# Designs tried in a protein design run: designed miniproteins, single chains. Part 49

Each design is a single chain, and the fold is of that chain. pLDDT is the mean over its residues in the fold that is shown.

## One batch from the design tools (miniprotein)

Design m1688
Fold by ESMFold2-Fast:
Structure m1688 (fold): chain A 104 residues (1-104)
Amino acid sequence: MVKTYIKKITLEYKDGKVTVTIEGYVEVDGKTEQDGEKEVEELPAESEESKEKIAKKALEAYKEVKEKSGSEAELTVITEEVTLDPSTTVEKVIYEFKGEKEVE
């Protein structure tokens, strides 16, 4: 039996794009094979996307993961603003999940 555990989804907004990073690990027959495995997707976004719209995209990504896994997860939202320089600011939204994805 293979189980995929989702630890964290990180959503980073920069240059009109949203980068979604899903972090977890895979367990096969009760043994952990990969810890901290990272899946990254880049989504198109408007340059003026609001925090609410970013949160909506993260929720849609979470729902897609749940639909593929059929498992429940607990969600914690952490929002940070990161300044790279005086003219550039990016927003980083972190969603932490406690759950599992069961695959055949």
Scores: mean pLDDT 50

Design m1689
Fold by ESMFold2-Fast:
Structure m1689 (fold): chain A 63 residues (1-63)
Amino acid sequence: SQQEIDQILSKLSPEAQKLFQQLLNSETVEELQKIYTEFVDKFPELEDTLSWIIQLKSQLRQS
């Protein structure tokens, strides 16, 4: 989980890493969705990776 997040972050540009941090820090579903949309617009190649990261975030909240 954490190691997998670290591996993904190591492949991302600093700009993408900043957006990922904003995504993780979102407090509402609406904010999360807005940031996700902006992320996909700027980095469409990462859409599948973002879906996987959201799944990991859900698991981290339960752990």
Scores: mean pLDDT 70

Design m1690
Fold by ESMFold2-Fast:
Structure m1690 (fold): chain A 80 residues (1-80)
Amino acid sequence: SLVEEAVAVFREFLAAHPSAAVPLLEYILRQAEEAIKANDPERAKRSLEVARELLAEVDLPEEDRRRLGARVEQLEKQLA
């Protein structure tokens, strides 16, 4: 799937650039927010799926993990 392909690419990128995890997740969540604003729920759902998969795999400071996880949940609720 496109989500699986995106996660694989980002996983490879983060293996080479682990310090990019937070800004990358913030970028993906911004893309989800823009998709919601543009009334494109399918694009928003794909971005949120990518963010959720990466959050499950990447090593993040507890505060960043909590903040980004809460933002994913909030955006998912906007799509329900």
Scores: mean pLDDT 87

Design m1691
Fold by ESMFold2-Fast:
Parts: C-alpha cells; structure tokens; sequence
Structure m1691 (fold): chain A 88 residues (1-88)
C-alpha cells in the first residue's frame, strides 16, 4: 500500500514531529502529499498544521501552539500505526 520510499519519509515525518522540528515536518509532509496522491489530503493537512504551529510560536500564541502540537502528535501516532501495519 505504501511504497518503501513513502514509508521512509513517513518515519522521518514522525521523528520530526516528535522532535518538534515543525519546519522539517512541513517539508516532509509537502513531499509526501506529492509522492502519495491517495493520502495527499492527510499530508497537506499535516503540512498546514505544522506551518500554523510555527506561526503561533513566532507570535507567542502558546495556547494555539499547544493545540496544534497535540493535533500533530495525534497525526504522527496514526502514521506510526499505519507503518506498523505495513512493516509487519
């Protein structure tokens, strides 16, 4: 279902989100939205949320940043479950 290339980029995306590297998370999500058209809406949303979180942090909006971080961590957990399904 997911190609090995997409699986590797998904692992990198999960790591970027967990390390709070949201600039890298946005870049990886944009790339994934192009490489995996079937899931492009999901990856486009992850990219959008990552960019919104960067803006919230730059503006000092910690409340919005915390909500966006929670949503991104939830998205990473969903991707981790999908990878476990694909790798096992």
Amino acid sequence: ELSPEVQELVRQLIEAVRNEDYERAAELADELSRLDPANSSFFSRVSELSRELIRAREEGDEFTADILDSLLRMSASVLELELERQEK
Scores: mean pLDDT 84

Design m1692
Fold by ESMFold2-Fast:
Structure m1692 (fold): chain A 84 residues (1-84)
Amino acid sequence: MKEQIENDINRTMASLLLRVSLDTVDELAKILNVSHKELLDFLTEQLKKGASVDEIVEALKEKYGLDEENVEYVREVLEKSEEK
């Protein structure tokens, strides 16, 4: 139980450090028709690997079977979330 809570905190901190906005997660979850937790866990895992936007898009396409239009939309949403 304690280790589970610590892992959830570390996951949240990693997402915060990587500056993924909650609005971005909400938009992607709606497009992929998945829970926010499932998507956040997946994105956090990809970002911990140092995955680029292109690699994240490819991983989402493979996992969720996205069509070409949804792939382009996901790419735009992820690129827009990258603040300088």
Scores: mean pLDDT 65

Design m1693
Fold by ESMFold2-Fast:
Structure m1693 (fold): chain A 88 residues (1-88)
Amino acid sequence: SKEEELLKAVEQIVRDMEEVAEETKKIDPSLEEKLEKLLEEAREEKEKAVKAIEQGDMKEAVRHLMRMGAILVSMQAMLVSLKTEKAK
């Protein structure tokens, strides 16, 4: 169902965030607090996305899913920057 597809997308973004956070902490442990704040924001968006899916509000669900995606992109950009600096 459409709901199952959206829930799987939410779960995938969470897994990707956890992987990026773990890799980032291995390179620079000082970023742990910043990563925790980003993961907290993502958790709030996840709760709103899941609630919207349960209520059948697909437009709202996609909006919160996109916000989660933006947080993931920010985390990925942080990791790429660290890997680039370490290569110098």
Scores: mean pLDDT 85

Design m1694
Fold by ESMFold2-Fast:
Structure m1694 (fold): chain A 94 residues (1-94)
Amino acid sequence: MSREELRAQLVEAIKEYYETGDEEAFIERVRELVRRAFTEQGLSREEVRAIALEAVDEASRELNLSDIEHFKLRLMMLTIVDEVYAEVERERAA
């Protein structure tokens, strides 16, 4: 999966979340994509954070989200990225 494919898949996950309202499925999908970015693709935390924010900006534009919804989505995505990164780093240190 390329960086562009990761961004596209994150955008699709966000769109599906807004169509279904299924937060649990959304979080699981984002965690899976982010984990693969760290473990299989060797991307840094900074690179994955940047891609996640680009995906949020793109999806927010396409879905015409409010500033408040855009801000909440940014925080949610960065929280997931940082949590998965911490998990992967703990596994590498063991």
Scores: mean pLDDT 86

Design m1695
Fold by ESMFold2-Fast:
Formats: structure tokens, sequence, C-alpha cells
Structure m1695 (fold): chain A 86 residues (1-86)
């Protein structure tokens, strides 16, 4: 797996999670949206703590930094969606 493939897979996963929660909010499923957002935020926090160990042998340090940035941006978006659902 190349650096580009890892970033693309991460992007698709993050976008799918955000879009799923947005859809729940649009459908008025606020309790499910809150639960999904809280779970996703926790998983992203755990990912940020472990990403260097998980990726250090697979990708460059520059790719790890970009992946961390993508995760942090997704976490901020999820926190905004959580406030909308509350």
Amino acid sequence: MSDEEILEQLKKTLEATINYIKKLIEEGKYEKAIEAAQKAIKELEEALENIEEELKDLVSEETIKEAKKMIEEAKKELEKLLKEAE
C-alpha cells in the first residue's frame, strides 16, 4: 500500500462516517446521531494516539502528519455535528 493509497482510504472512511451522521441528523434521528458521533470522536482520539506506531513502518513521517491533520479536521467536524444533534 502506497502513502497515497493510505491517505485516500483514510479520507473515504472519514467522509463516510461524517456523511452517515449528517444523514441521521437530516432524518431527525438525533439520539442515533449523538451516539454515532460520540463513538466516532472516541475512535479518532484513539487513532491519533496510536497512528505513529501503526504507520511508522508503512508510510513516511510526512504522510503520518497529513493523516493526523485529516483525523483532527474530521474530529472537529464530528464535534460540530454532535452540537447540532444535541
Scores: mean pLDDT 82

Design m1696
Fold by ESMFold2-Fast:
Structure m1696 (fold): chain A 100 residues (1-100)
Amino acid sequence: MSSQRSLQIAQQAQDQIIQVAQQGAQGIIQQDPSLRQQADGGVKATRLYGQRLVQHHMDLDRIRSVSQELANTLIYLVPQAQQTADQILSITDQMIQQIS
């Protein structure tokens, strides 16, 4: 795998992950508007994670660790985010498989 291709794969994963987080947040807010601040916090955490994913696109062990940390953070902030967290982990795993 070329470093350029692994970077492109990480950038595509970042875009997908942010989209999933935004869609998940919107769904949660529609069902329970009182969770807006928590859902917005989850999207912000996911954006930071996406930046780290691209930054560390060659350090797959670090990506695995930070992805689990993000999933735990999302569920802690919004227990209803379990499905969104699972989707983000799935996208991260697919990215790792494509790069490795």
Scores: mean pLDDT 86

Design m1697
Fold by ESMFold2-Fast:
Structure m1697 (fold): chain A 65 residues (1-65)
Amino acid sequence: SKLDEAVEKFLEAVTKIHPSLREAFERLRERAPPELILDVGRTLAQQHPELKPLVEEIEKALKEE
């Protein structure tokens, strides 16, 4: 789905910044609602502005569900 694609792109970007965080975020994706992933993504985007467009894709995908 669009949401799965948006989350995967975000995880790829996070992995480039912090490769060790990919597994932690995959666990978060499995156990947490997508809205919590969005909140965590927004927090990371404050430190890494390059993540903002990817977080916006997740937000749009959630609105289209």
Scores: mean pLDDT 75

Design m1698
Fold by ESMFold2-Fast:
Structure m1698 (fold): chain A 103 residues (1-103)
Amino acid sequence: SLAEQAGEHYGLGVRLYTEGQQLKEKGDLETAAAKYKEARDHFRTAAELLKKTPEYDELYKITKGLYEILDKEYEEMEEQAKKAKEEARRREEAEREALKAAA
């Protein structure tokens, strides 16, 4: 049924979001962002399926809210990953210049 397919996508979304949170806590922002994106896509698919099942209107609203929050969290995480990568590059340049000055 559409409700069963929505349930599968919802469950995958929860699992991927949890994996993404664990990766974020470990500082792997790039992989965490990828997991958040996958979770968002699964919640979006679940919401599209739930929208076609009027008996699950409340679950549709909750699921829609979840993918909207995850879309924002994904964008913020991707921006943080880009900033962290740029800061790492600047630190490497500063360390190389310091080593040249000490030689």
Scores: mean pLDDT 84

Design m1699
Fold by ESMFold2-Fast:
Structure m1699 (fold): chain A 80 residues (1-80)
Amino acid sequence: SEEEKERERAYLDEVYASLLAVAPEEARPLIERGYALALRLIDQGRIEEARELLNLVSRLVALKDYAGLEALVAEAEARL
């Protein structure tokens, strides 16, 4: 529903802001790309996949695994 999409967008906005607060500047473009992909998934009604993607992005940022983050984002972009 549109209400579910709006709720998830608000949640993603909050997570995105939190990620940017802790990530080094060099990782910001990867986080931004992940966020944009999650928004596209929400627009397609794929809300659970959008949440899973952003949770993986968040975990890789917490682990400081920026090579893994780049690989995740590139794979997700190729599939959307």
Scores: mean pLDDT 85

Design m1700
Fold by ESMFold2-Fast:
Structure m1700 (fold): chain A 92 residues (1-92)
Amino acid sequence: DPDLDAQRAFAYYVAAAELLGLPERVLEYLKRLFGVTEEQLEEAMKELRENSTEEDLRGLVRDLLRRLRGLQKREPSPEIEEAIEALERLLE
């Protein structure tokens, strides 16, 4: 199912951001924005903890950041702006 595969991909982006220390408020917003379930997030976090380096996690966060910047350009939102700023701080 292409829609389920896309949601699973977003679960990995959100999980990588959580593992790098994204603030809870921003994390909850991103879960709602992308329709990521708690089950999908927990599975993605487990897989990333077992099979990923910090650079792999940073790569996923950079991909998420590019996607959010694209959304912000098309449909500006204060919540997306806050998420972009928080993700940029993770990559410092």
Scores: mean pLDDT 84

Design m1701
Fold by ESMFold2-Fast:
Structure m1701 (fold): chain A 94 residues (1-94)
Amino acid sequence: SELEEDLKLLEEVIERGKKTTDEMLANSDDETRYRLINERLVYAYKNRDDKLMEESMEKLGELHVRVDGMSREEVERLVKEHFELLKKEREEEE
């Protein structure tokens, strides 16, 4: 079924996110950093690691400022709002 295939892909993303280190991010190109940070965010979200999720969101925000020319103020606001929303959604799913 399509659902079983989607779940398997999600498990693969989570496993890669678990293995993503700050050293890997530092030694990667910007396109790879976007992918690795997003995979680590998925892992952190699923494992309820709020600290890792916040740190990963901050790194993603810094990458958006540097690569995409977003303002720091705009990125900091979006990161904070999105982090609080994700935390609330997880609490409501309990």
Scores: mean pLDDT 77

Design m1702
Fold by ESMFold2-Fast:
Parts: C-alpha cells; structure tokens; sequence
Structure m1702 (fold): chain A 67 residues (1-67)
C-alpha cells in the first residue's frame, strides 16, 4: 500500500510511517529538498524523522510504500 500525507512535526511523521507498516520506503519532501530511506521499525522511523526535520524543515510531504 502507498500512502501520502503532509506532516508538520516529528510525531506526525512517526505516526504516518507506523500506519504505513514496516518495512517501508519513506520519501520526505520539504522546503530545502528531499530524503528517502527504508525504515524497518518505529525507532528507525523516529531517527529518520529527526534527520529530515534538521535538513528539510516542516511542513513536509511524506510518501510511504510498503516493501
């Protein structure tokens, strides 16, 4: 299943990825660019969310495709 949403915080990002399921490929598109990663757990999702917050900024569009 492929999901798309706009998120404004790390907690919204993590909840979006949790609903997509694991493992999933997540693409984050923010004001300063885009980043993609394969996330396998809630812990990895939070680590990726913190990284995209620091590099891209909120709000951002996120897409998740389950592997």
Amino acid sequence: MELEAEVESVDEFVEFVRKAGFPTVVTAIGPRGALSATVRSLEEAREFAEKVKDHLGFPMKVRARRV
Scores: mean pLDDT 79

Design m1703
Fold by ESMFold2-Fast:
Structure m1703 (fold): chain A 74 residues (1-74)
Amino acid sequence: SDLELFEKAAAEVKAAFADQPSIVALVDEAVEYLKKTKDKEKMIQALRFFKWLAEGLGKKDLAEKLEKVLKEIE
């Protein structure tokens, strides 16, 4: 499901940013919100934001993984 793909992607983001508690908290809040709403458009927006963040902070492998998830959901 789209939600299952999103949750797996969110876990990868949390692992990549484990040393940055503010980012981990943001990801946890996004997961909790989207589990309740199941809003596909907001899942896509969150994944695009995580990809932008990964690219901006030099996490190229994470950004490539997030792009693949976006192609599966979109």
Scores: mean pLDDT 85

Design m1704
Fold by ESMFold2-Fast:
Structure m1704 (fold): chain A 81 residues (1-81)
Amino acid sequence: SAAERARRAAAIEAALRALAAGDERTAMQHLLDAGLSPEEISAFVSARTPEELRALLERAGLSPEDIARVVAAWEALRAAG
């Protein structure tokens, strides 16, 4: 459903904020709640470019709109740090 997709995107955004704050435990929990596998989580935290992040989110099954939203949040957090 649209609500489930929105919840998943929100969980990934919460994980990005937790990573920016140095809270790896909270970030991992949010990524697990979003339905990412341990391998996907490892790749996500290692992503260095928006293109790498997009590829991971596509494989995880996010919509193009949710991918764009998560990537924008990720870029904003990296620009702020």
Scores: mean pLDDT 77

Design m1705
Fold by ESMFold2-Fast:
Structure m1705 (fold): chain A 76 residues (1-76)
Amino acid sequence: SVAAAVEALRAAGFPDAAIAAFEVAARIAAVVTPEQAAALEAALAERAPGLHGDTPPEDVSAEDVAAARAAVDEVV
């Protein structure tokens, strides 16, 4: 479940910003069409590269999470 995955990520030392971004992305991906999912991934790569550009988890910032949420809002 998403809740179990969130706890596993927290236990692994991922920062809260990265965990929040994962939770939002996982919930949206579970319910949207494949086309919306692809558009969301493209928007996240463009607007929040820190989440999709192999950035270390500790370097994910609150601004990256905000950009990701804005991308989700635009696509959905």
Scores: mean pLDDT 64

Design m1706
Fold by ESMFold2-Fast:
Structure m1706 (fold): chain A 68 residues (1-68)
Amino acid sequence: RPIREVHLNPDRPATGTDYLLPVYLVGPEPEHRYIVHFARPSEAAVAAARELLESDPSIEAVFIVSSE
């Protein structure tokens, strides 16, 4: 599925991102699973992304994992 669909926050569009958030999103259907990972993970970036995604009521579940 398109990576852009993971970020459902209308107030803050993804801009200038060279990295992908390591997150697992599950929708109402099992097929609505989205996996995105950081190409260049950082503790600050992960924390900021987690806060942003968890605050979005349109997202049912988010799981953020570190990339190697």
Scores: mean pLDDT 46

Design m1707
Fold by ESMFold2-Fast:
Structure m1707 (fold): chain A 96 residues (1-96)
Amino acid sequence: MKKLTIIEEGAEELAEEVKKLAEELGFEVELLTSEAPEEEKQRVREEVIAQQRAEIAANNPRTQGVVLDASNPEHAEGLEEMKKEFNTYKDAPVVG
């Protein structure tokens, strides 16, 4: 079972749409709100970068344990791409 964690800050609607799409595909999704203290947000941002690099280094780009920060423009693009992929996957008649 795959788990996806999303941190939203100013992009709550996008994060919620990605959550709904991922949950329809059987993912377990956790949203972290923008109300969290800034110090915690900064630590989580560093963990997101470290985790993404670890997944790339493992040559296994999975969504398991992926943490995305919607306040970061590059991560916001990632959320938008995930939304497109989830919609395409939902509409795709073939497995994979």
Scores: mean pLDDT 58

Design m1708
Fold by ESMFold2-Fast:
Structure m1708 (fold): chain A 119 residues (1-119)
Amino acid sequence: LKISEKTIDRVVEILKTYPDFADLSDEEIREIVLEVIKLANLKPADTVPVSVFPQFSKYKNSLEIEKALREAGIPVTDTTLALADLFGVEAVKRIAEEYGVEALDSAKNLLEAIRKKKA
């Protein structure tokens, strides 16, 4: 399903606020976002104002995200918390199935795993 470029750009801006993504460029974060969308087969999101963060969050707080990740057998890291907050735990599970749980140790490790598989 097609997600708009504007929605992708907004997700990149949000991910940049997470500590684990702060060292990545916009283009590198965009590469991760596009791969998550592709692997998780995410439904189209409506284009909304950048200030409407609740549209991307599926959880009320970080404790609910941590619980969902643990119940899914996924390690709780800054990367998995950020991705689960924006895309849901099922999307993170699909990434773990494709690249292995070790790729989720950091945003940089995930980017390197994506690039290595496409090389």
Scores: mean pLDDT 71

Design m1709
Fold by ESMFold2-Fast:
Structure m1709 (fold): chain A 98 residues (1-98)
Amino acid sequence: AVLTLEIEGATPEQAAQIILAIGLYAKIKKITLVDEETGKVYEADDVDSAVELARKLKTKVSKITVEFETLEDAEAAARAARRTAEALGVKILKLEIK
């Protein structure tokens, strides 16, 4: 299962907090981040690596994609991401699970 979050320009730290929240509630296989300014794609195989990647970005994050073994993990991650984005004032433009 794949969770895709299109977001209205999260700061590096806001993106890191969303990724941390996902990792607390779901077991992940892969995380992909898209830089808003450059469109450059960054990949990480675990939560800690993805958090460090997000924090090293100099611009905002426009998209977070997370791969899971199960639909249950993807749904738990979606709930965690929505809750954390709301708390941080980050607007989710699109949330999709496939």
Scores: mean pLDDT 86

Design m1710
Fold by ESMFold2-Fast:
Structure m1710 (fold): chain A 62 residues (1-62)
Amino acid sequence: MTYSPEVVLREVELAPGVRRLEFEVVDSAEVVISPEEAEREHDRGLEEVRRRLGVRGLHDLR
């Protein structure tokens, strides 16, 4: 994969009522983003950028 594993903070229960915070390295298989989800998020981001540019105070040219 082109991106590195990410460190995620999680709570681990050692015993009933006893928890501690641990940093866990999330491998690529655990953080699999489907192509559909990635494309959807990208499209939404681009639309928001276009909207913000349109309301930047510039004249709206059709």
Scores: mean pLDDT 56

Design m1711
Fold by ESMFold2-Fast:
Structure m1711 (fold): chain A 76 residues (1-76)
Amino acid sequence: SLEEAAKALEAGDFYTAMKLAFKGQEEASKLPDEEALRRYEEAAARVEALIEEAIAAGREEELLEAVKKAIEELKK
């Protein structure tokens, strides 16, 4: 899910990316496997870097709107 989030960020689909990133974070909290946690941390770092690049490109408002919509979807 975090790898999919990074791919969505690269494609400029911030809503899908944020939804997948939050899902990935919730999934990681349930992982008993150190290897899976390491993979999560690597993917999370990539997602964070891509978010910073989007902000630097002036797409902050679009990102914030996507975050709000993703949070609403997670309240299912």
Scores: mean pLDDT 72

Design m1712
Fold by ESMFold2-Fast:
Structure m1712 (fold): chain A 86 residues (1-86)
Amino acid sequence: SMPVLTPEQREAVGKLLQVLRTAGEAAETLPDDKRKAFMEELTKVVQELEQLYQAGELTVEKILEAIERIKEVVHKYIPDLQLPPL
């Protein structure tokens, strides 16, 4: 059976999805090679969280750490992008 998220985990995932949506939309402004690299870096962060979720080891802290990692990737590729308030 798939693990059930706590209310606090669901809220943190909601924030993660908002950041990912904004980052994904902004990725369309990047040249093809940079867009591919950017999306690959975002995908790795998401896949690491998915593995933690499947293992039953996902915490609010790990989700928030992933959001910060995504913000760092965004700043690296699209430094002028305004991310949604979290």
Scores: mean pLDDT 84

Design m1713
Fold by ESMFold2-Fast:
Structure m1713 (fold): chain A 68 residues (1-68)
Amino acid sequence: MDELVEKRVNDIVEEAKKKFNLSDEEAEFLKEKLLELSRNNPEKFEEIVTEFIKGTLTKEELLDLLNE
């Protein structure tokens, strides 16, 4: 696994936990889905990361995009 990608995912999950008051279960789900997405669809992963950093995603939008 790419250590830099894992660090980015962990940073995003921690920020999402603070911003959206995610449960540990929701945070683990988010982490797993982001890691899977980085492997299977890196373009979509980068788009989601960028939108999250920009503050344009709601909690519901973020979780919905990961359930596709």
Scores: mean pLDDT 76

Design m1714
Fold by ESMFold2-Fast:
Structure m1714 (fold): chain A 76 residues (1-76)
Amino acid sequence: AAVGELKVTKLSPDEVVLSATSLSAQDVKATVTLEDGNTVNVYASASGGTGSALVRAKAEDVEKGAKETAKFETVA
């Protein structure tokens, strides 16, 4: 079952907002891996909480990372 959702919002070619929403009764961490191997973590509070991170990287790299690598895990 899905524990969270990730939304990608492009602000510019070099700036993207990643927004995570918890669909779990626990806090969740969304992890996105970029082409250079760097990871971006977004934390969202339990039961529909939303968190966001501004990523200063090529928007195409962030969008590709989010599509291909996005992983949600519950945080204890």
Scores: mean pLDDT 82

Design m1715
Fold by ESMFold2-Fast:
Structure m1715 (fold): chain A 65 residues (1-65)
Amino acid sequence: SRRERGLAAAAFRRELLARGLSAEEAGRLARERFPSSEEAEEVAREIGRKLREIGDEFQEELLAK
């Protein structure tokens, strides 16, 4: 839900701040990671799935052989 995304974005931002990033930098990265637009979220989810598949396939091919 939007509320869950807001909580995840807040937690992510807090972790970045704890790592020494500025509030502006952390906020920008959190917005890129958790966009507010529903269309952008759908695209981001699809891209995320593809990247995860590529990563898993690369690791499987490289490390399992």
Scores: mean pLDDT 66

Design m1716
Fold by ESMFold2-Fast:
Order: structure tokens, then C-alpha cells, then sequence
Structure m1716 (fold): chain A 98 residues (1-98)
């Protein structure tokens, strides 16, 4: 479960890096990448559950902010990349809690 969660977060980072190539969401996508990398490190280092939960929330919120900006810009490709990244972060959270 831990290894599967880490793999999903690595996939999310790759999707967020593709989204960051879109100027309209670059800032929000970069913030989300930082949060997901911090989350991955926290899981690998067995950080307290409260810290891991906080980092999941931060990552999800930054991805949602990026989705809103992509939708406002009419960038359907960026929206799809960000939605897939959010799905992977949420699935990683589900697997970690089990």
C-alpha cells in the first residue's frame, strides 16, 4: 500500500509537470508539485499521520486552484492533466488510510 501510494504520487508529479508547461497554471502547478514531493518524502520518512493528512489537503487544494485557472483560460488540455493528477493524489490518500 505504501509503495503503491508513492507510485501514484510520482505519476501525479509527472502529470503536474506537463500541466506546468501551460503558462496560465504554471504557478499553481509548481506549488502542487512541491506539496506532492513534500507528501512523498513525509510518507517515505514515516512522518506523523497529521502531517501527511495536512500535506494531502495542501496538494489537493493547489491542484483544484490550478483546475479553476485552466478552466478560466479555456485550456481543456491543462484541465484534463490536472484532473488526472488530482485523481491520483486522492487515490494515494485512500490507499495510505487503509
Amino acid sequence: KREEAIKLLEEAIRLLEEAAKHPEVEEEARAAIENVEDLKKAIEENAPDSKIASLYTAAALNIVAAIIEAERAGDEEAVKLLEEALKKVMEAGRLWDE
Scores: mean pLDDT 84

Design m1717
Fold by ESMFold2-Fast:
Structure m1717 (fold): chain A 73 residues (1-73)
Amino acid sequence: MKAAILGPGSGKLDKVKEIEKETGEKIEVRFASTYDTAKKIAEELKREGADEIIGLGDDTPDGNGVLVGVKDG
């Protein structure tokens, strides 16, 4: 399955929904306000069978929005 981890109040949820409609695949969406929480959620999603996880944080060290568990292969 595919999954996404977003920051609270993120407008990026709309883009995730658009991808769901285009691909016909359901994307599991989770919200995390900290890296520690996002990291734990990513581990749970991997245990649930997530083969792709997108992390979109609003507060990252580099400002790149990448969280633990980002993988596209």
Scores: mean pLDDT 64

Design m1718
Fold by ESMFold2-Fast:
Structure m1718 (fold): chain A 87 residues (1-87)
Amino acid sequence: SKEEIIKLVKEKIDTLIKQIEPVDPEDAKIIKELGKRMIEIIEKSESVEELEKKFKELIEEAKKKGVDEIIILFLERIGEEALRLAK
């Protein structure tokens, strides 16, 4: 269900923020914003195919804006877990 996918993403993002914030508060802020966008994509997507496409678009936008590669990797992994739960 969408509720289970949202819960998974929210829990993974919140855990990541708790780990990063003491070391890099600015990166934690970026993670929080991107996590919010991931949740909005889940809420608005009508199919798994749309969800996958929109997640890939978000990641490409983040890369283009110069978001750190390690943050991108964590978000890609969270997105993969969300997609597995959606299938």
Scores: mean pLDDT 85

Design m1719
Fold by ESMFold2-Fast:
Structure m1719 (fold): chain A 85 residues (1-85)
Amino acid sequence: MEAAKEAALARIEALIAELEALREKNADIPEVQEVIDAALAELRALAEQIRAAKSVEEIQALTLRAEQIYQATLEQIKSILKKKA
């Protein structure tokens, strides 16, 4: 259980770090800031849920949800940047 939580939390922290780096890189684009801030809030909430998780299956489901949020956020950022030229 603890090893699974540690691995999942490490992955979410890596996703948060990647989004924070993108946030700094795009500090001049408010739409990107808004999308990333929303995603960071969701990822931090998932990290708390992982800490409270009672099964490996729950940890796996929450980790997959974090990956989905991350990928959806990247696609939104790409869409915003494409419109900005």
Scores: mean pLDDT 86

Design m1720
Fold by ESMFold2-Fast:
Structure m1720 (fold): chain A 86 residues (1-86)
Amino acid sequence: SEAEKKIEELEKEGKELKEKVLRAQLYGEDVPGSVIQKWGDEAIKKYEEALELARKAKAPKEVLERLQKNLDEAKRVKELPKRVHL
């Protein structure tokens, strides 16, 4: 369905943003902490939108649980220590 495609797109976008945050924390000496926080917020928003669409589409419990787990993980990743470039 169109809803399933949109959920998959949002989940993919959220995953890419989360990986971008993790990469910046490990390797991104030139990335400001404010930018990393923005990417973290965008990842959270993507997963929240995917979860809301899944609820409206009455998705299987397994899909809802997967999206909730990914949302919780994105929130944890955002809370990781900010890099300082001085």
Scores: mean pLDDT 80

Design m1721
Fold by ESMFold2-Fast:
Structure m1721 (fold): chain A 64 residues (1-64)
Amino acid sequence: SPERVLELLKEHADTLSAETLRNLARAYAEGRITEEQVEIALKSVDPRPPEEVDWEELRRILEA
């Protein structure tokens, strides 16, 4: 569900860039990847310093 994907993204906000989180949310919303693939991708992406994340933008992408 979109809510579950948003929770997964929030759990990794401290280690991933805002751009990476946005790209994953968009790919899921477009049906290119599944919820399971989002979880796998979050574990495989290079860690980055914490950044300010626009959670309203991510929610809108997931609800599309």
Scores: mean pLDDT 72

